# Ledger of designs, part 60: designed miniproteins, single chains, continued (4)

Each design is a single chain, and the fold is of that chain. pLDDT is the mean over its residues in the fold that is shown.

## One batch from the design tools (miniprotein)

Design m14076
Fold by ESMFold2-Fast:
Structure m14076 (fold): chain A 75 residues (1-75)
Amino acid sequence: SRRERILLEAEIGVYRMAMFVRMRYDPTLTEAEKKRLEELMERLDRISDRIARGELTPDDLKEFEEIVEEIKALL
């Protein structure tokens, strides 16, 4: 639904901001962690693109949950 897409985009925005803040302000961030965060951002961008096209699938929601768990491990 429209409401579900808006809420999912807002949730994606929160995780993007958290990763951005860590990459910008954490001087202890390793090169490996930075590359992983960049990969996770690209994966979120692909989901966001599918939301914008109205092409969101249950598999995309599962991928989003997996991305969120990986982000939490890197915060």
Scores: mean pLDDT 84

Design m14077
Fold by ESMFold2-Fast:
Structure m14077 (fold): chain A 85 residues (1-85)
Amino acid sequence: SDELKRFAAEKIVQVIRIIREEYGDSPKAIELGRKLEELLNKIRDSETKEEIIQYLQEALDIIKETLGEDSKAAKLMEETIEKIK
């Protein structure tokens, strides 16, 4: 649904904001932000709930690899996926 895409997109934007606030303009933060913006575009172009969940899971995996599983960004993404499932 459009509401689901909007919710998922808003959460990716929130995660990007948290990353910028905590890590600033570090090369890792900039690279992660770009990857998340690409996934944000894919979520906006998604036709199914299953596609949205797949892109959110990809976002979570990248966040965990870059910032660690205990990061605020990772926790928010996990909570977002759980709410949508």
Scores: mean pLDDT 87

Design m14078
Fold by ESMFold2-Fast:
Structure m14078 (fold): chain A 69 residues (1-69)
Amino acid sequence: GRREALVAAARAGAAAARAALARTRAGELPVVVGVGRALRGLGDALDAALTGVREGLISREEAAELLAS
């Protein structure tokens, strides 16, 4: 349902951000490209988590855990 879609989107965005930063740190991506991808992933994760909180589908604690994962 909508809750599951928002949780999945938040996790995917957070994972993409971590992967981009890890690849940047490893020298596999230029800093500008890696930081840009990380910011997009984090933005997607934040939008999904905050939408879930606003709609009453996700608690603030769960949102924080999703962004930290």
Scores: mean pLDDT 86

Design m14079
Fold by ESMFold2-Fast:
Structure m14079 (fold): chain A 98 residues (1-98)
Amino acid sequence: PPDEEKMFEGIKEIIENETNIEELKNLKKEIEELTKARIDALRAFYENKDYEALNRLMGKDPNTKITKEEVEAEIERIKKRTEELLKLIDEQIKKLEK
């Protein structure tokens, strides 16, 4: 995505302002599915040597050479951010259940 930090902050704001438990559960599923799709796309583009698509997905210049280590580092970064969002959803659900 072109502005991953803004997207992350936007999703966090949505979670913090959501008062419907079912909507939070739906958002959790959507985040999990989107994260899987993004990780699968990163791996597929790297395996197919589609560096233009890979650079676009990672927010890099299209002429940048990307190593396997950089792809794995990006996947770990995505996983950590996803875990943070899922934790916030779980905490918001607990807050609303009280």
Scores: mean pLDDT 80

Design m14080
Fold by ESMFold2-Fast:
Formats: sequence, C-alpha cells, structure tokens
Structure m14080 (fold): chain A 66 residues (1-66)
Amino acid sequence: SPEELAEAYARFLNSEDPKIRQAAYDKLRELAKEHPEAVRRALEKVLPKITNPEGQKIAEELLAEL
C-alpha cells in the first residue's frame, strides 16, 4: 500500500548517509503528490523512532508541507 511504502522510505531518513536521506526525502515528496495522507500517517508513525537529528528535521519539514 502507499502507507507501507511511505513507512519504508521514512525509515531511511534515520540513515547516517546523507545521500540515502536525500533519496528517501525525494521519494516521499513524490509519493506525497498522489498520497499525501498515506505519507503523513507514515511520518507520524516513524518520526518518534528517528534518532538522527538531520533525518528528524527532514521528516518534520515534510510533515509541515502536508
């Protein structure tokens, strides 16, 4: 489902590799164009589990755009 796919991408925001975080952000933004509610739910579910400050910031910024 779009929500499960968004949740998988959102987990990559916790990566220490900035290229992986950027790819995850790009994929989530693209998915949000067609499934904004699914992306929102996935980010709300995953955000508390993101320990990387940069990943957390990206997730919060994307959530604010939805």
Scores: mean pLDDT 86

Design m14081
Fold by ESMFold2-Fast:
Structure m14081 (fold): chain A 94 residues (1-94)
Amino acid sequence: DDVAAAEALVRAFMEAYKKGLEKAGIKVSDETAERMARLREANVRAQGLTPEQVREIAKKAAEGIVKLFGPEGEKIKQEMLDAVDAALAAARAA
């Protein structure tokens, strides 16, 4: 359903974000990742966002990361978006 799908997207985004930053040499603590995921989940629930809207928000967040890391950030952005898109497809198939 939309709630389960939206939650799956938030988790996929956070995991890909942490993994992408670690590949770029930046360690993200579990505490920081958890706090960010909770903030995103709370925002999604408060606004009643659909999984598709969560995907669009994740895309804009990933674009911000690219700007921080320059050209090397493009791979991080793509990996984050691929993870979110895979989670959306899996949730919609269920």
Scores: mean pLDDT 73

Design m14082
Fold by ESMFold2-Fast:
Order: structure tokens, then sequence, then C-alpha cells
Structure m14082 (fold): chain A 57 residues (1-57)
């Protein structure tokens, strides 16, 4: 299984919130560290980024 970092870098089209959900469910190597980092990045981009990731349809 690829690392959480490799997954994030290979899937730039996936939203930060969707990446966090995927990593929390699949638990690849270093998932907890990457999830923590992504949450901080989302907060820095705007508090709404953590709450208003509207799922498709």
Amino acid sequence: METATEYVLSHPEISILDLIEYLKETQPPNAAEVVSFLKRVAAALGSDALKIKIPKN
C-alpha cells in the first residue's frame, strides 16, 4: 500500500476533506500525520474549507 503522502500527491483533484476521510478509513503509513497536516492546511486556506466541502450531487 502506498503511503498517505504518495496518495495525496497522486490525487490533487480530490478535496482536502475527502482526502482526510479516505486516509482515516484506509490508514496507510503515516496517515495520522498527513491528516493532521491537511486539517491545518484547510484551516489556513479558510475555516469554511473544513465545513463547506459540498459532496457531489
Scores: mean pLDDT 68

Design m14083
Fold by ESMFold2-Fast:
Structure m14083 (fold): chain A 57 residues (1-57)
Amino acid sequence: SSMLEKRLELAERLLRETDAPISDLARALGFDSQSTFNRAFTRRFGRSPSEVRREAR
C-alpha cells in the first residue's frame, strides 16, 4: 500500500480506539488540513471520520 493508504488505515484505528480530536489526528498524520483529511478518508473508507468515531461510541 502507498504511504497515504497506511496513514488512512492508522487514522481509522485511532478514530475507533482513542478520543483524540479529528483535527489533531489529521495534523499528526501529515495532512495539510482537516478538510484534506476528511476527503481522503471518505474516499478510502466510504464514510467520514466523524461517522467512524460515532459508530465506535
Scores: mean pLDDT 83

Design m14084
Fold by ESMFold2-Fast:
Structure m14084 (fold): chain A 98 residues (1-98)
Amino acid sequence: MKLPDEMVRKILRAIMNSKNFEEFEENLSKLDIPEEFKEALLEIYRASLKDPRLHGLRGLAAAVLVAKEGLSVEEALEIARKMSSDEAFELVAPYLTD
């Protein structure tokens, strides 16, 4: 299942506004999203804490790939790690300007 654009925007805001994993889990719990997506997004957030390649826009791009394209966590993380900053920005920008 693919999430609607408005929900993707809320997810990216939750990631950007969270200072740690516990805050992200709390912010994500306020969103009405399927449990499968919640688990996947929590895993992406954990990966972004461990891997500098996923800091900033690439971590947000991985979340978009899961939420909008319906990719697995593993596929989304692999794609995001290989993205340039410009490619990651192009993917996430439509969800950051709302």
Scores: mean pLDDT 82

Design m14085
Fold by ESMFold2-Fast:
Structure m14085 (fold): chain A 74 residues (1-74)
Amino acid sequence: SAEEEVLKIAEEMLEEVKKLVKEKAPVEEILAVYQKGMAKIQELLQKNEFSEEALKELQKILDQVGKLLKEKYA
């Protein structure tokens, strides 16, 4: 389903960001992964209707990504 696909993309983005942060990758590489992941998520959100539960789970994953980015670049 589209809900499973968006959550999978978000989780894969989170894991890749975690990996790049651990490897001390350049900011530009980490931001490129984030931008690519967010573009895919936004496309799915525009084309499909999601349950409140799926949107809450998505936001939870995105909050984790945002926290990692903030801790690295704030």
Scores: mean pLDDT 84

Design m14086
Fold by ESMFold2-Fast:
Structure m14086 (fold): chain A 80 residues (1-80)
Amino acid sequence: AEAERRREEAREKLRKLAEEGRKKEPEFEAYFASLDPAEQEALRARLEELLAEALANADISREEARNLYILAEVELLKEK
């Protein structure tokens, strides 16, 4: 009961964060387009690794995991 409730709460939080990440897609795409081809390849490889880890450790879709990492990357850009 409690474990299922905690899973539902965690799932709901991840869903909301993924929606915020989806809204940041244009900012991420603009950033990605500004990178050198080698940097684009490195970022793509990093994203795939993080997506694989997220899918192994949480009940989230690949799309939701991708959107979460987009949100994190865009937030890092604001620290410059």
Scores: mean pLDDT 71

Design m14087
Fold by ESMFold2-Fast:
Structure m14087 (fold): chain A 64 residues (1-64)
Amino acid sequence: SLEEEIKANFEEKLETNPLTGQKVIKITDKKTGDTFYVAENVSKEERIEIAKTLLDYRKKREAA
């Protein structure tokens, strides 16, 4: 269920990070447009944890 929530709220795309020149997974928050980059070899579980942290941060901002 958390994976489905993440897919609904974030876009994941394999791209080259313009800051580092490395191939990375670009995670974009579909509501805020904020983007985060993680290494292409980061596990699915680690990506879920990152996205969960971003969702928690967004919920705190929305509650303020």
Scores: mean pLDDT 74

Design m14088
Fold by ESMFold2-Fast:
Structure m14088 (fold): chain A 87 residues (1-87)
Amino acid sequence: SEVERRVEELVAEAEELAGPEFAARLREVLERDIAEAEKLGEAAPLFKEAVLLAARAYLAELAGDEETAARLREEAARLAEEAEKVL
């Protein structure tokens, strides 16, 4: 699935940036947060996107790209707000 592919890409980037132990913990957090988002019915796609963008922002910040991190966090927050309107 598209979500599974994006999780694998984020985990691979995390391993490159901070090693396999950090990558394994990111996987646990992403899989948990995505599973919780899937319980939200019609809002699920928006919350899943918000989770994935927030993770990408965190990796960007760790890589020193503060501008990309800020932009992605703003987009993730916007999607979460839109998702709450659908609940």
Scores: mean pLDDT 87

Design m14089
Fold by ESMFold2-Fast:
Structure m14089 (fold): chain A 80 residues (1-80)
Amino acid sequence: EFEKIKEKLKKIVDELYREAEQRGDTELMEELSKVMEKIDKAKSFEELKEIYRDVARIAVKLGYSASELKKIAKELGLNK
């Protein structure tokens, strides 16, 4: 359900935020805080898909691979 996907996406963003914090990357921390706000305000799957594109971009900067991000998108139902 939509709310469960929002919860899972928030957990992913929280994990990325902790990684950015550990690295002292304040710019990524600010971006992730804005992403978290967008998730809270999201009202549709289309909005979550757009938000996931932002999450994926940030995750790549933190060392995640394209294959890992595709797997996460499929698990969340946000790949299509």
Scores: mean pLDDT 81

Design m14090
Fold by ESMFold2-Fast:
Structure m14090 (fold): chain A 88 residues (1-88)
Amino acid sequence: SEAVELFREGLRAAAEGDWERATELFRRAFALLGRDPSLGEEVARLMRRAAEAAAAGDEAALEEVARRLEELTREVLEEIKEALLAEK
């Protein structure tokens, strides 16, 4: 699935600190899943915020952002998984 590949590449870009590329890849992944591309921008923004909070040692901000990011990515990962299962 192209959406799964884009999401995987987006996660890699985010891990590398390439937030511009991560944002674009997540936007495309969400668009292919029939979702609003702005959700991909939100995922990238939250991941960047989490990285900044971790670097600053701001545990309270990290916990809050991590919770929101986990909730949003859980939903999108479930849709990606369903798309993969539907192909079989």
Scores: mean pLDDT 76

Design m14091
Fold by ESMFold2-Fast:
Structure m14091 (fold): chain A 74 residues (1-74)
Amino acid sequence: SLKEAYKAAGEFLNARVEAGKHPDDVEVLERAAQAARKASELFEKVGDTEKAKGYRKESEELQARAEAVRQALA
């Protein structure tokens, strides 16, 4: 539902703030990426393709950063 999509967007905004505070924390970055992906999927289901695309881009960028940090630690 649209309400679930906006709730997921709010959860992502909170997770993004934490990722900004802990930019080298893989778990924090992955949680933010997952929250963005959930928001993207829910907006896609309600037909808001532009918001879905925006959140998917945020998820991909956060996931790429998490992978880069993980590789640096390996």
Scores: mean pLDDT 86

Design m14092
Fold by ESMFold2-Fast:
Structure m14092 (fold): chain A 83 residues (1-83)
Amino acid sequence: SKEQLRELLEELLKLVLESKLDPVEQIGLALDILGLILELELNPDVDLEKIKKRLLEILDEIMEKDPELKEKLEELKKKLEKL
């Protein structure tokens, strides 16, 4: 659902802000996630599958770059895949 995707995006944003990524990369990812949250909130015809796909891509990118967050990100990925 839209509410579940928003909650997962908010959880991902928190994990990005906790990450050991370079500040420029962290800001870029945070802006991408905020853009997805705004799309969900402001677009009544939002494509939820497209949001889900982009969220998966961001999760995979962070997991490759910050292995310490991998466990928490894998939990988010499992929640997202059940939607």
Scores: mean pLDDT 82

Design m14093
Fold by ESMFold2-Fast:
Structure m14093 (fold): chain A 70 residues (1-70)
Amino acid sequence: SEELKKMQEALDKFIELFNDPSASKEEKIAALEETIKAALDFLKSKGELTDEEVESLKEQKEYLIKLIEE
């Protein structure tokens, strides 16, 4: 699906930026935000957007933002 492809592309970009010490914190956070948005869009497109999935993605996002903002 288009949503799955967008999620994978966003995730790949985030992983690349997260592992790049020269990338800015703003770039890393922006790529993470796009990844979470794409993941939510994908789950919604499949009718699988549950409260548990939303909470899990929120927790992962908060954890990764803390690591980036360090």
Scores: mean pLDDT 83

Design m14094
Fold by ESMFold2-Fast:
Structure m14094 (fold): chain A 60 residues (1-60)
Amino acid sequence: SSMEEEIKKIVEKLEKGVKELLKKSREAAILAAQIGVQEAREHGMEEVEKKALEYIKELE
């Protein structure tokens, strides 16, 4: 195969891997913030709940 074809495949694989990892990292951050909302509500921590909801809005 040509060097150009090999480079293209490597770049495509790299781009896919980076996008998948960034998506998973964002999803994990949203989950952490959602847990924070639930915990804040259970303990009546209004300021913490507000902050967690702000994070969810920014991450979505």
Scores: mean pLDDT 81

Design m14095
Fold by ESMFold2-Fast:
Order: structure tokens, then sequence, then C-alpha cells
Structure m14095 (fold): chain A 79 residues (1-79)
């Protein structure tokens, strides 16, 4: 991963972990979309921005099923 990708993952993980622990799925989606948007604004491709979100969710403890659902939502937002 680039330094930009690593930084975005590291910043998103604690926020996603807190939202997941609270069961706040709307907040999880909000954080994921905002992280992807920032990645694209900083020069990441759409695919790289989605990869950042997937990695941050996985590190925050999200199940593979949840990672797929949230990344699908992010991909729709970036279209």
Amino acid sequence: MSEVQQRLVDEAVPKLKEALEKGDMEKVEEIAIETARRGVEEGLSKEEAISVVAQALARAGASPRLVRRVTSKVAEFLE
C-alpha cells in the first residue's frame, strides 16, 4: 500500500471499531464513504479507495460479509 493508503486505513480503524462496537451501522457506512471520498480526493483510484475501506473494516473487526456489504455501498456512492 502507498503511504496515503496506510494513513487512511490507520485513521479509519479506530472510528470504525467504535461504530461497530456500538452496532451503529449507519455510522459505519458514513465513515467508510467519507474515507473512500478522501482517498479519491487525495489521488487514489476508485479501486484503491475501496481497498482502503475493505482493509480498515477488516482491521476494525468487521466480518467478511459486512466488509462485502459496506464496500458494495461505497462502490455505488463513487459511481
Scores: mean pLDDT 85

Design m14096
Fold by ESMFold2-Fast:
Structure m14096 (fold): chain A 80 residues (1-80)
Amino acid sequence: MEEVERLAERLAELIRKGEWDIARTFLDMAVAIDISNKDYENAIKLAELVLERARELGAPEDFIRHVEESLEYVKKLKEK
């Protein structure tokens, strides 16, 4: 929990600096690791926190959509 919040804050720093490609890569890797471990709740929480921060920081719409799609994908996996 504290760790996932810390990761979300680090991703927010990358977004704030305009390093969206790096932020996207790190998010995708973290989510993929959580999915591999069947830790869907952690992946959902991370994606939700990153989405909230991305919107607050005015990230590009394509980045926001990518995070939204990742969040919905993990939610669907959790339901199955």
Scores: mean pLDDT 84

Design m14097
Fold by ESMFold2-Fast:
Structure m14097 (fold): chain A 96 residues (1-96)
Amino acid sequence: ELIDKIEEITGIKFTEEAREKILKYKKENKLNEEETIYVIYLSILRAKQKGKDTVELEDVELVITLVEEYKEEGLLKDVFENLKKDEELKKILKEL
C-alpha cells in the first residue's frame, strides 16, 4: 500500500523481496509511517546511486544495516532530521 503509492510518485519499482523486507523491518522494529518512508526513500537513493530504477533486496538490506549502525551510535535522529530537508522527499510526503 504505502510502497505502491511511492512507486507511483517516484516511478521507482520495488521487487517483492525488497517490499517484504521493508514491511518486516517496520513490524519488528515498530516504525511509524514517517520512519518507514525514510527507510523506503534511503533505499530509492541507494538504487539511484547504482544507476538502477528498481530497488532490490540487497539495497534494502544495506540501508537497514546503515540505519541500525546509526541507531547504535545515537545518530539516527540526526540522519532522519537531515532527510526532512530533502526536496524530493518533501514532494513524496505531499503526494502521500
Scores: mean pLDDT 84

Design m14098
Fold by ESMFold2-Fast:
Structure m14098 (fold): chain A 82 residues (1-82)
Amino acid sequence: MVSEEEEAEMTRIVQQDIAEAEAELSKIKDLKERIQYVEDLIRGLGRGAEFARRNGAERTAELLEEARKRYEAELERLKKEL
């Protein structure tokens, strides 16, 4: 079980990683490459949420699951543009 201090640090790292992923996604102009990148993000967020949950980092897991849901919605939007 992670401490509140450890979970706060994990949450900060996750928020930074998400911000960096958003910046990278904004640089991708090709629709198929954007779809691939978002699919990779969804998989990564899912693995991260499982890891956080196994370690008792419930707030971090919730943050990762919320981000995953947002990217799943974005993936559906991108697929509609094909």
Scores: mean pLDDT 83

Design m14099
Fold by ESMFold2-Fast:
Structure m14099 (fold): chain A 68 residues (1-68)
Amino acid sequence: KVLPTPEVLEKAKLYNEIVNAGNTKEDAIKAARKILEEAKTEASRKLVEAILESAGVDEEVKEEILKE
């Protein structure tokens, strides 16, 4: 049951940008920072963590981004 909120639509756009750019670590980091800049919620952190893990970003870099 899909009733997209503005937050869900923004997250979907960022995810699509990562997929279209070829899932590079740089693109994942950029999208993660953008998501956290807009909303520092537990849900946003979980989404960012999943994106960074799928792209194979190092734990040190992931921790720094999540701390933002």
Scores: mean pLDDT 66

Design m14100
Fold by ESMFold2-Fast:
Structure m14100 (fold): chain A 61 residues (1-61)
Amino acid sequence: SPQQQAEIDALRYQKDVLQQGYDIFVSHYLSQGDTQKAQQLKQQYQRDVSALDKQIQAVES
């Protein structure tokens, strides 16, 4: 439906914005030599992306 497509598009946009934000912050912590914080952020990003992907799948179902 048009409503489902709008929800999917919004979730994909959220995923893109999330990726850009995590890339900036990961680069910031790596530039400080804080590899532990950078690794924690990478793991959090993977969890957040997985959650959004599951939401997209639920709307498509």
Scores: mean pLDDT 85

Design m14101
Fold by ESMFold2-Fast:
Structure m14101 (fold): chain A 65 residues (1-65)
Amino acid sequence: MEARRREMEELAERIKALPLVKDVRIEGDTIVIRVEVKSELDRAMAELLAAVLNSLGYRVEVEYE
């Protein structure tokens, strides 16, 4: 469990570096990503990011602004 939390913290740090991401929180086993959507491409990128993380076994919630 600790190794997984460390992995999630590393992922959160990398995700925070993305221009469309305003905030990232870890709530238990869930990664919550807040995204600023300025175009259809931004929404598509956010959906792709969530899909990739889910495919890796992470529980992800995306909040749109």
Scores: mean pLDDT 78

Design m14102
Fold by ESMFold2-Fast:
Structure m14102 (fold): chain A 87 residues (1-87)
Amino acid sequence: MKEIADLMTEAVKYLEKARELLKKGAPFEEIEKELEKAKEYMDKVRKLAPDLTLREALDLAEKYGSDPELVAKFREELEKEVKESLE
């Protein structure tokens, strides 16, 4: 549980770094590197718990991870951004 929560917390940290770089107008190449790091941690979570949904993994990270405030903030921002992009 804690290992999955910590891995997902690391994924969120890299996603937040990518978002900050995007807002600063950094080159796509730099943004892509942070996104690839996030994907690496998410893939590790999926290998350890293949039946776990992304929502459940984020819930574990928020409850048991090393940075619950970061994860909670990320979930709120992600929900807003996804809704704006799709609807």
Scores: mean pLDDT 78

Design m14103
Fold by ESMFold2-Fast:
Structure m14103 (fold): chain A 100 residues (1-100)
Amino acid sequence: IEELIKELEEKLKELLEELKKAVEENPSLQPDYERFKEHVEEMLEAIEKGDIEKAEKHAKEAVALAHRIASALTDEKLKERIEELVKEIGRILKELVEKM
């Protein structure tokens, strides 16, 4: 579990950096980026507390926001990097929930 949480935190950090680049290109995405950060923080707190239902809820909202940000981009490479990171994070979350 500790290794999965560490992997999740590293991938979330990478995703936050790519999403920040998206906001720099399109400042109208700033509100979705701020909401993404809030849902990520609440998801990680829920994971630490063993609240699977709350963690899944916030994970779903964060994923939806990341897809929304990616869909607004004209930079195909940045969009693909965001979508791949979201996919990797989803895999880690599924494995983490199965072990909780």
Scores: mean pLDDT 82

Design m14104
Fold by ESMFold2-Fast:
Structure m14104 (fold): chain A 125 residues (1-125)
Amino acid sequence: DEAIRERIAELLERAKEEFTKYARENKILSDEEIEEIEKMINDLIEAVRNRASLEELRQLANQYTGISLFVADVLVTAIELVRERASLEEIKKKLEELVKKIDDEIIKKFADILLKIYEELEKRE
């Protein structure tokens, strides 16, 4: 579904912009870590637009390490749930479970930003 692919791409692009701005302003990540996250999110956006399967997205995510891998895990999980037309409550629950397992405050902040953007996009006409 092209509409779902474009919605996912917009979600990822906006999450990238808001999170990297937050990370730079609060000095929670190095410039190198932020650049790697930006590259990873751009790679995921391109893959989504090129109709990549969930398996291909997971393979792409597994090429990253550290904080970028955890951000990728959150994004791939969100992409899977959006493609399956999961409710906002189910998406929130699944991302909260993943964040708890990762146990990282930066990843929690990323997931919070992602969920806020997703809710805003769902309310658009």
Scores: mean pLDDT 87

Design m14105
Fold by ESMFold2-Fast:
Structure m14105 (fold): chain A 83 residues (1-83)
Amino acid sequence: SSSQISQLKQQIEQLTQQLTEAVRQGDAARTRQLLQELQKSIDQLNSLSSSEAQQVLNSIPSSVATSAAALLLRDIGDQLDRE
């Protein structure tokens, strides 16, 4: 329904803001959890409307995705260096 779509879009926006902040703080664990939650919410939106899901994906800044990926790769490197 349109109300479910609106609710999911609002949730995705909130998760994107939280993800941006977690990346800014260098919190790899929280970044990983938020990416999983964001993917789940987008998957739910896609099940209701693929066009709305595509539009939401296009609205998420690519810089946020790139920064999150860089942080997680750095965290993996740090873990390997300790092992």
Scores: mean pLDDT 82

Design m14106
Fold by ESMFold2-Fast:
Structure m14106 (fold): chain A 94 residues (1-94)
Amino acid sequence: SAALEEMKRIFLEALEEMKKLAEEYGDEETVKALENLEKAFLEDVETSPNPARSILTYLGLLLGYARELKNEELSKRMEEIARRALERVREIVA
């Protein structure tokens, strides 16, 4: 599905933007966590009976992860990236 490929792309682009941001802040732990989340996402979406729901679930996990970050500025910037991606995916599934 073209819609599914677009939703996957939105998630992966947001994840890459968040990884680059974590690298700018020197947060190696967050970079590794996001790399692990990417691997889990790719495996889960491929095997999911509802890939669109899985993508929305993983966007929710990204948003939750961003909110728990100790650095307030990094947390706010990452939350903005994750929220924007979630809004874009919701527009496709609506």
Scores: mean pLDDT 88

Design m14107
Fold by ESMFold2-Fast:
Structure m14107 (fold): chain A 65 residues (1-65)
Amino acid sequence: SMEELEKKLENGINAGKKAFEAGDYEAAVSIYGKVLQDAKELKRDDLIPEIEKNLEKAKAKLKEL
């Protein structure tokens, strides 16, 4: 259902945020990358910019390590 799918995207975004907050930037990149793929496949253009922004932040942090 759309409700289950939206919950999956929400859980993925929250998991990415938790990984980023924990300093696990490799996990954050992996999680946000998967969430971005799911959002694009589902044509959730409303969520894509925020996810891309968080993915780029995680990638930037990973390069600093």
Scores: mean pLDDT 83

Design m14108
Fold by ESMFold2-Fast:
Structure m14108 (fold): chain A 77 residues (1-77)
Amino acid sequence: SIADYLEQAAAYYEAQGDSETAKRLREIADLIRQGKYDEALQKFYDLVYRKLIEMGVPEEEARKIAEEAVELLRKKL
């Protein structure tokens, strides 16, 4: 399932020392398993947006990329 994929991604980020991203991915996976899709999609948007801003992506571009990432996740639910 997509939740299992997110948990595998979380384990990868944890191993790379990115515990914040790992925690957020696990929270999103748990929300998906609970059927709380709107909350999961909102947290996924927030995670993607924050990572893009931290990487130096301009705010407007970061919003568009995060919105596209959310739509891709929605299609997997």
Scores: mean pLDDT 88

Design m14109
Fold by ESMFold2-Fast:
Structure m14109 (fold): chain A 64 residues (1-64)
Amino acid sequence: MEELEELAKKVGASPLVVGTLQALVDERGRPVFSEEEIKELEKRVKEALAQNDAYHAADAARRS
């Protein structure tokens, strides 16, 4: 669980992403993610945020 909080701080992940990862624990409360899978997810979140920023910039330009 501490690793999840550390990753959230490093990637600037929203509370929604953290909540989703917490919801993906097994019935016994154990995280179902390996260290490699967490790194992959971190990469995907960063890419999604970069694409979202580009989309918002384009949308703002269209409004002018």
Scores: mean pLDDT 62

Design m14110
Fold by ESMFold2-Fast:
Structure m14110 (fold): chain A 75 residues (1-75)
Amino acid sequence: ADAVAAQMAALSPLERAVLGALIIEPMTEKEIAEYLGVSLATVKRAIDRLVERGLVEKVKEGDKTLYRVTPAALA
C-alpha cells in the first residue's frame, strides 16, 4: 500500500476533498472554497491540517498565494 492511500484514508471527508482538488491543480484558498462550495474559514482549517501533515505546501506565485500537493503526498 502506498503512503498517499493511507493518508487519504486517515483524513476527514473535507480534508480528502481539498487534497483531491489540489491533486488536479494548485489553487488559492478562495478557488478551493468556490470549487467545493464551502466557506473560506472551513478551507483555511482543512489547509492548516494538510500543511501540518506535510501533504500540502504554500507557494507564492506573483501576487497570488497558491496551495499544492507535496511530492511526499504523491509518493
Scores: mean pLDDT 76

Design m14111
Fold by ESMFold2-Fast:
Structure m14111 (fold): chain A 73 residues (1-73)
Amino acid sequence: GVVEVEVTATKDPRAQLAGIIGVNLGGGPEGAMAFSLALSQAKDGEKVTVKVPGVSQEGADLAKAMLDKELAK
């Protein structure tokens, strides 16, 4: 199925990479690609809902947590 993940978009490449790694660990490269594309198209600080195929809810939550942790630095 597809899991929807709401994240605060960022232009910080470290935070973007952390989120992408989280999605890849939770569901693989198809979800990671979708997440990467959504972040690249969004404005810095924009709240975006990303449809992530092949990821579990736990994997999606991990991706959000990893991104949010880097943004908090």
Scores: mean pLDDT 75

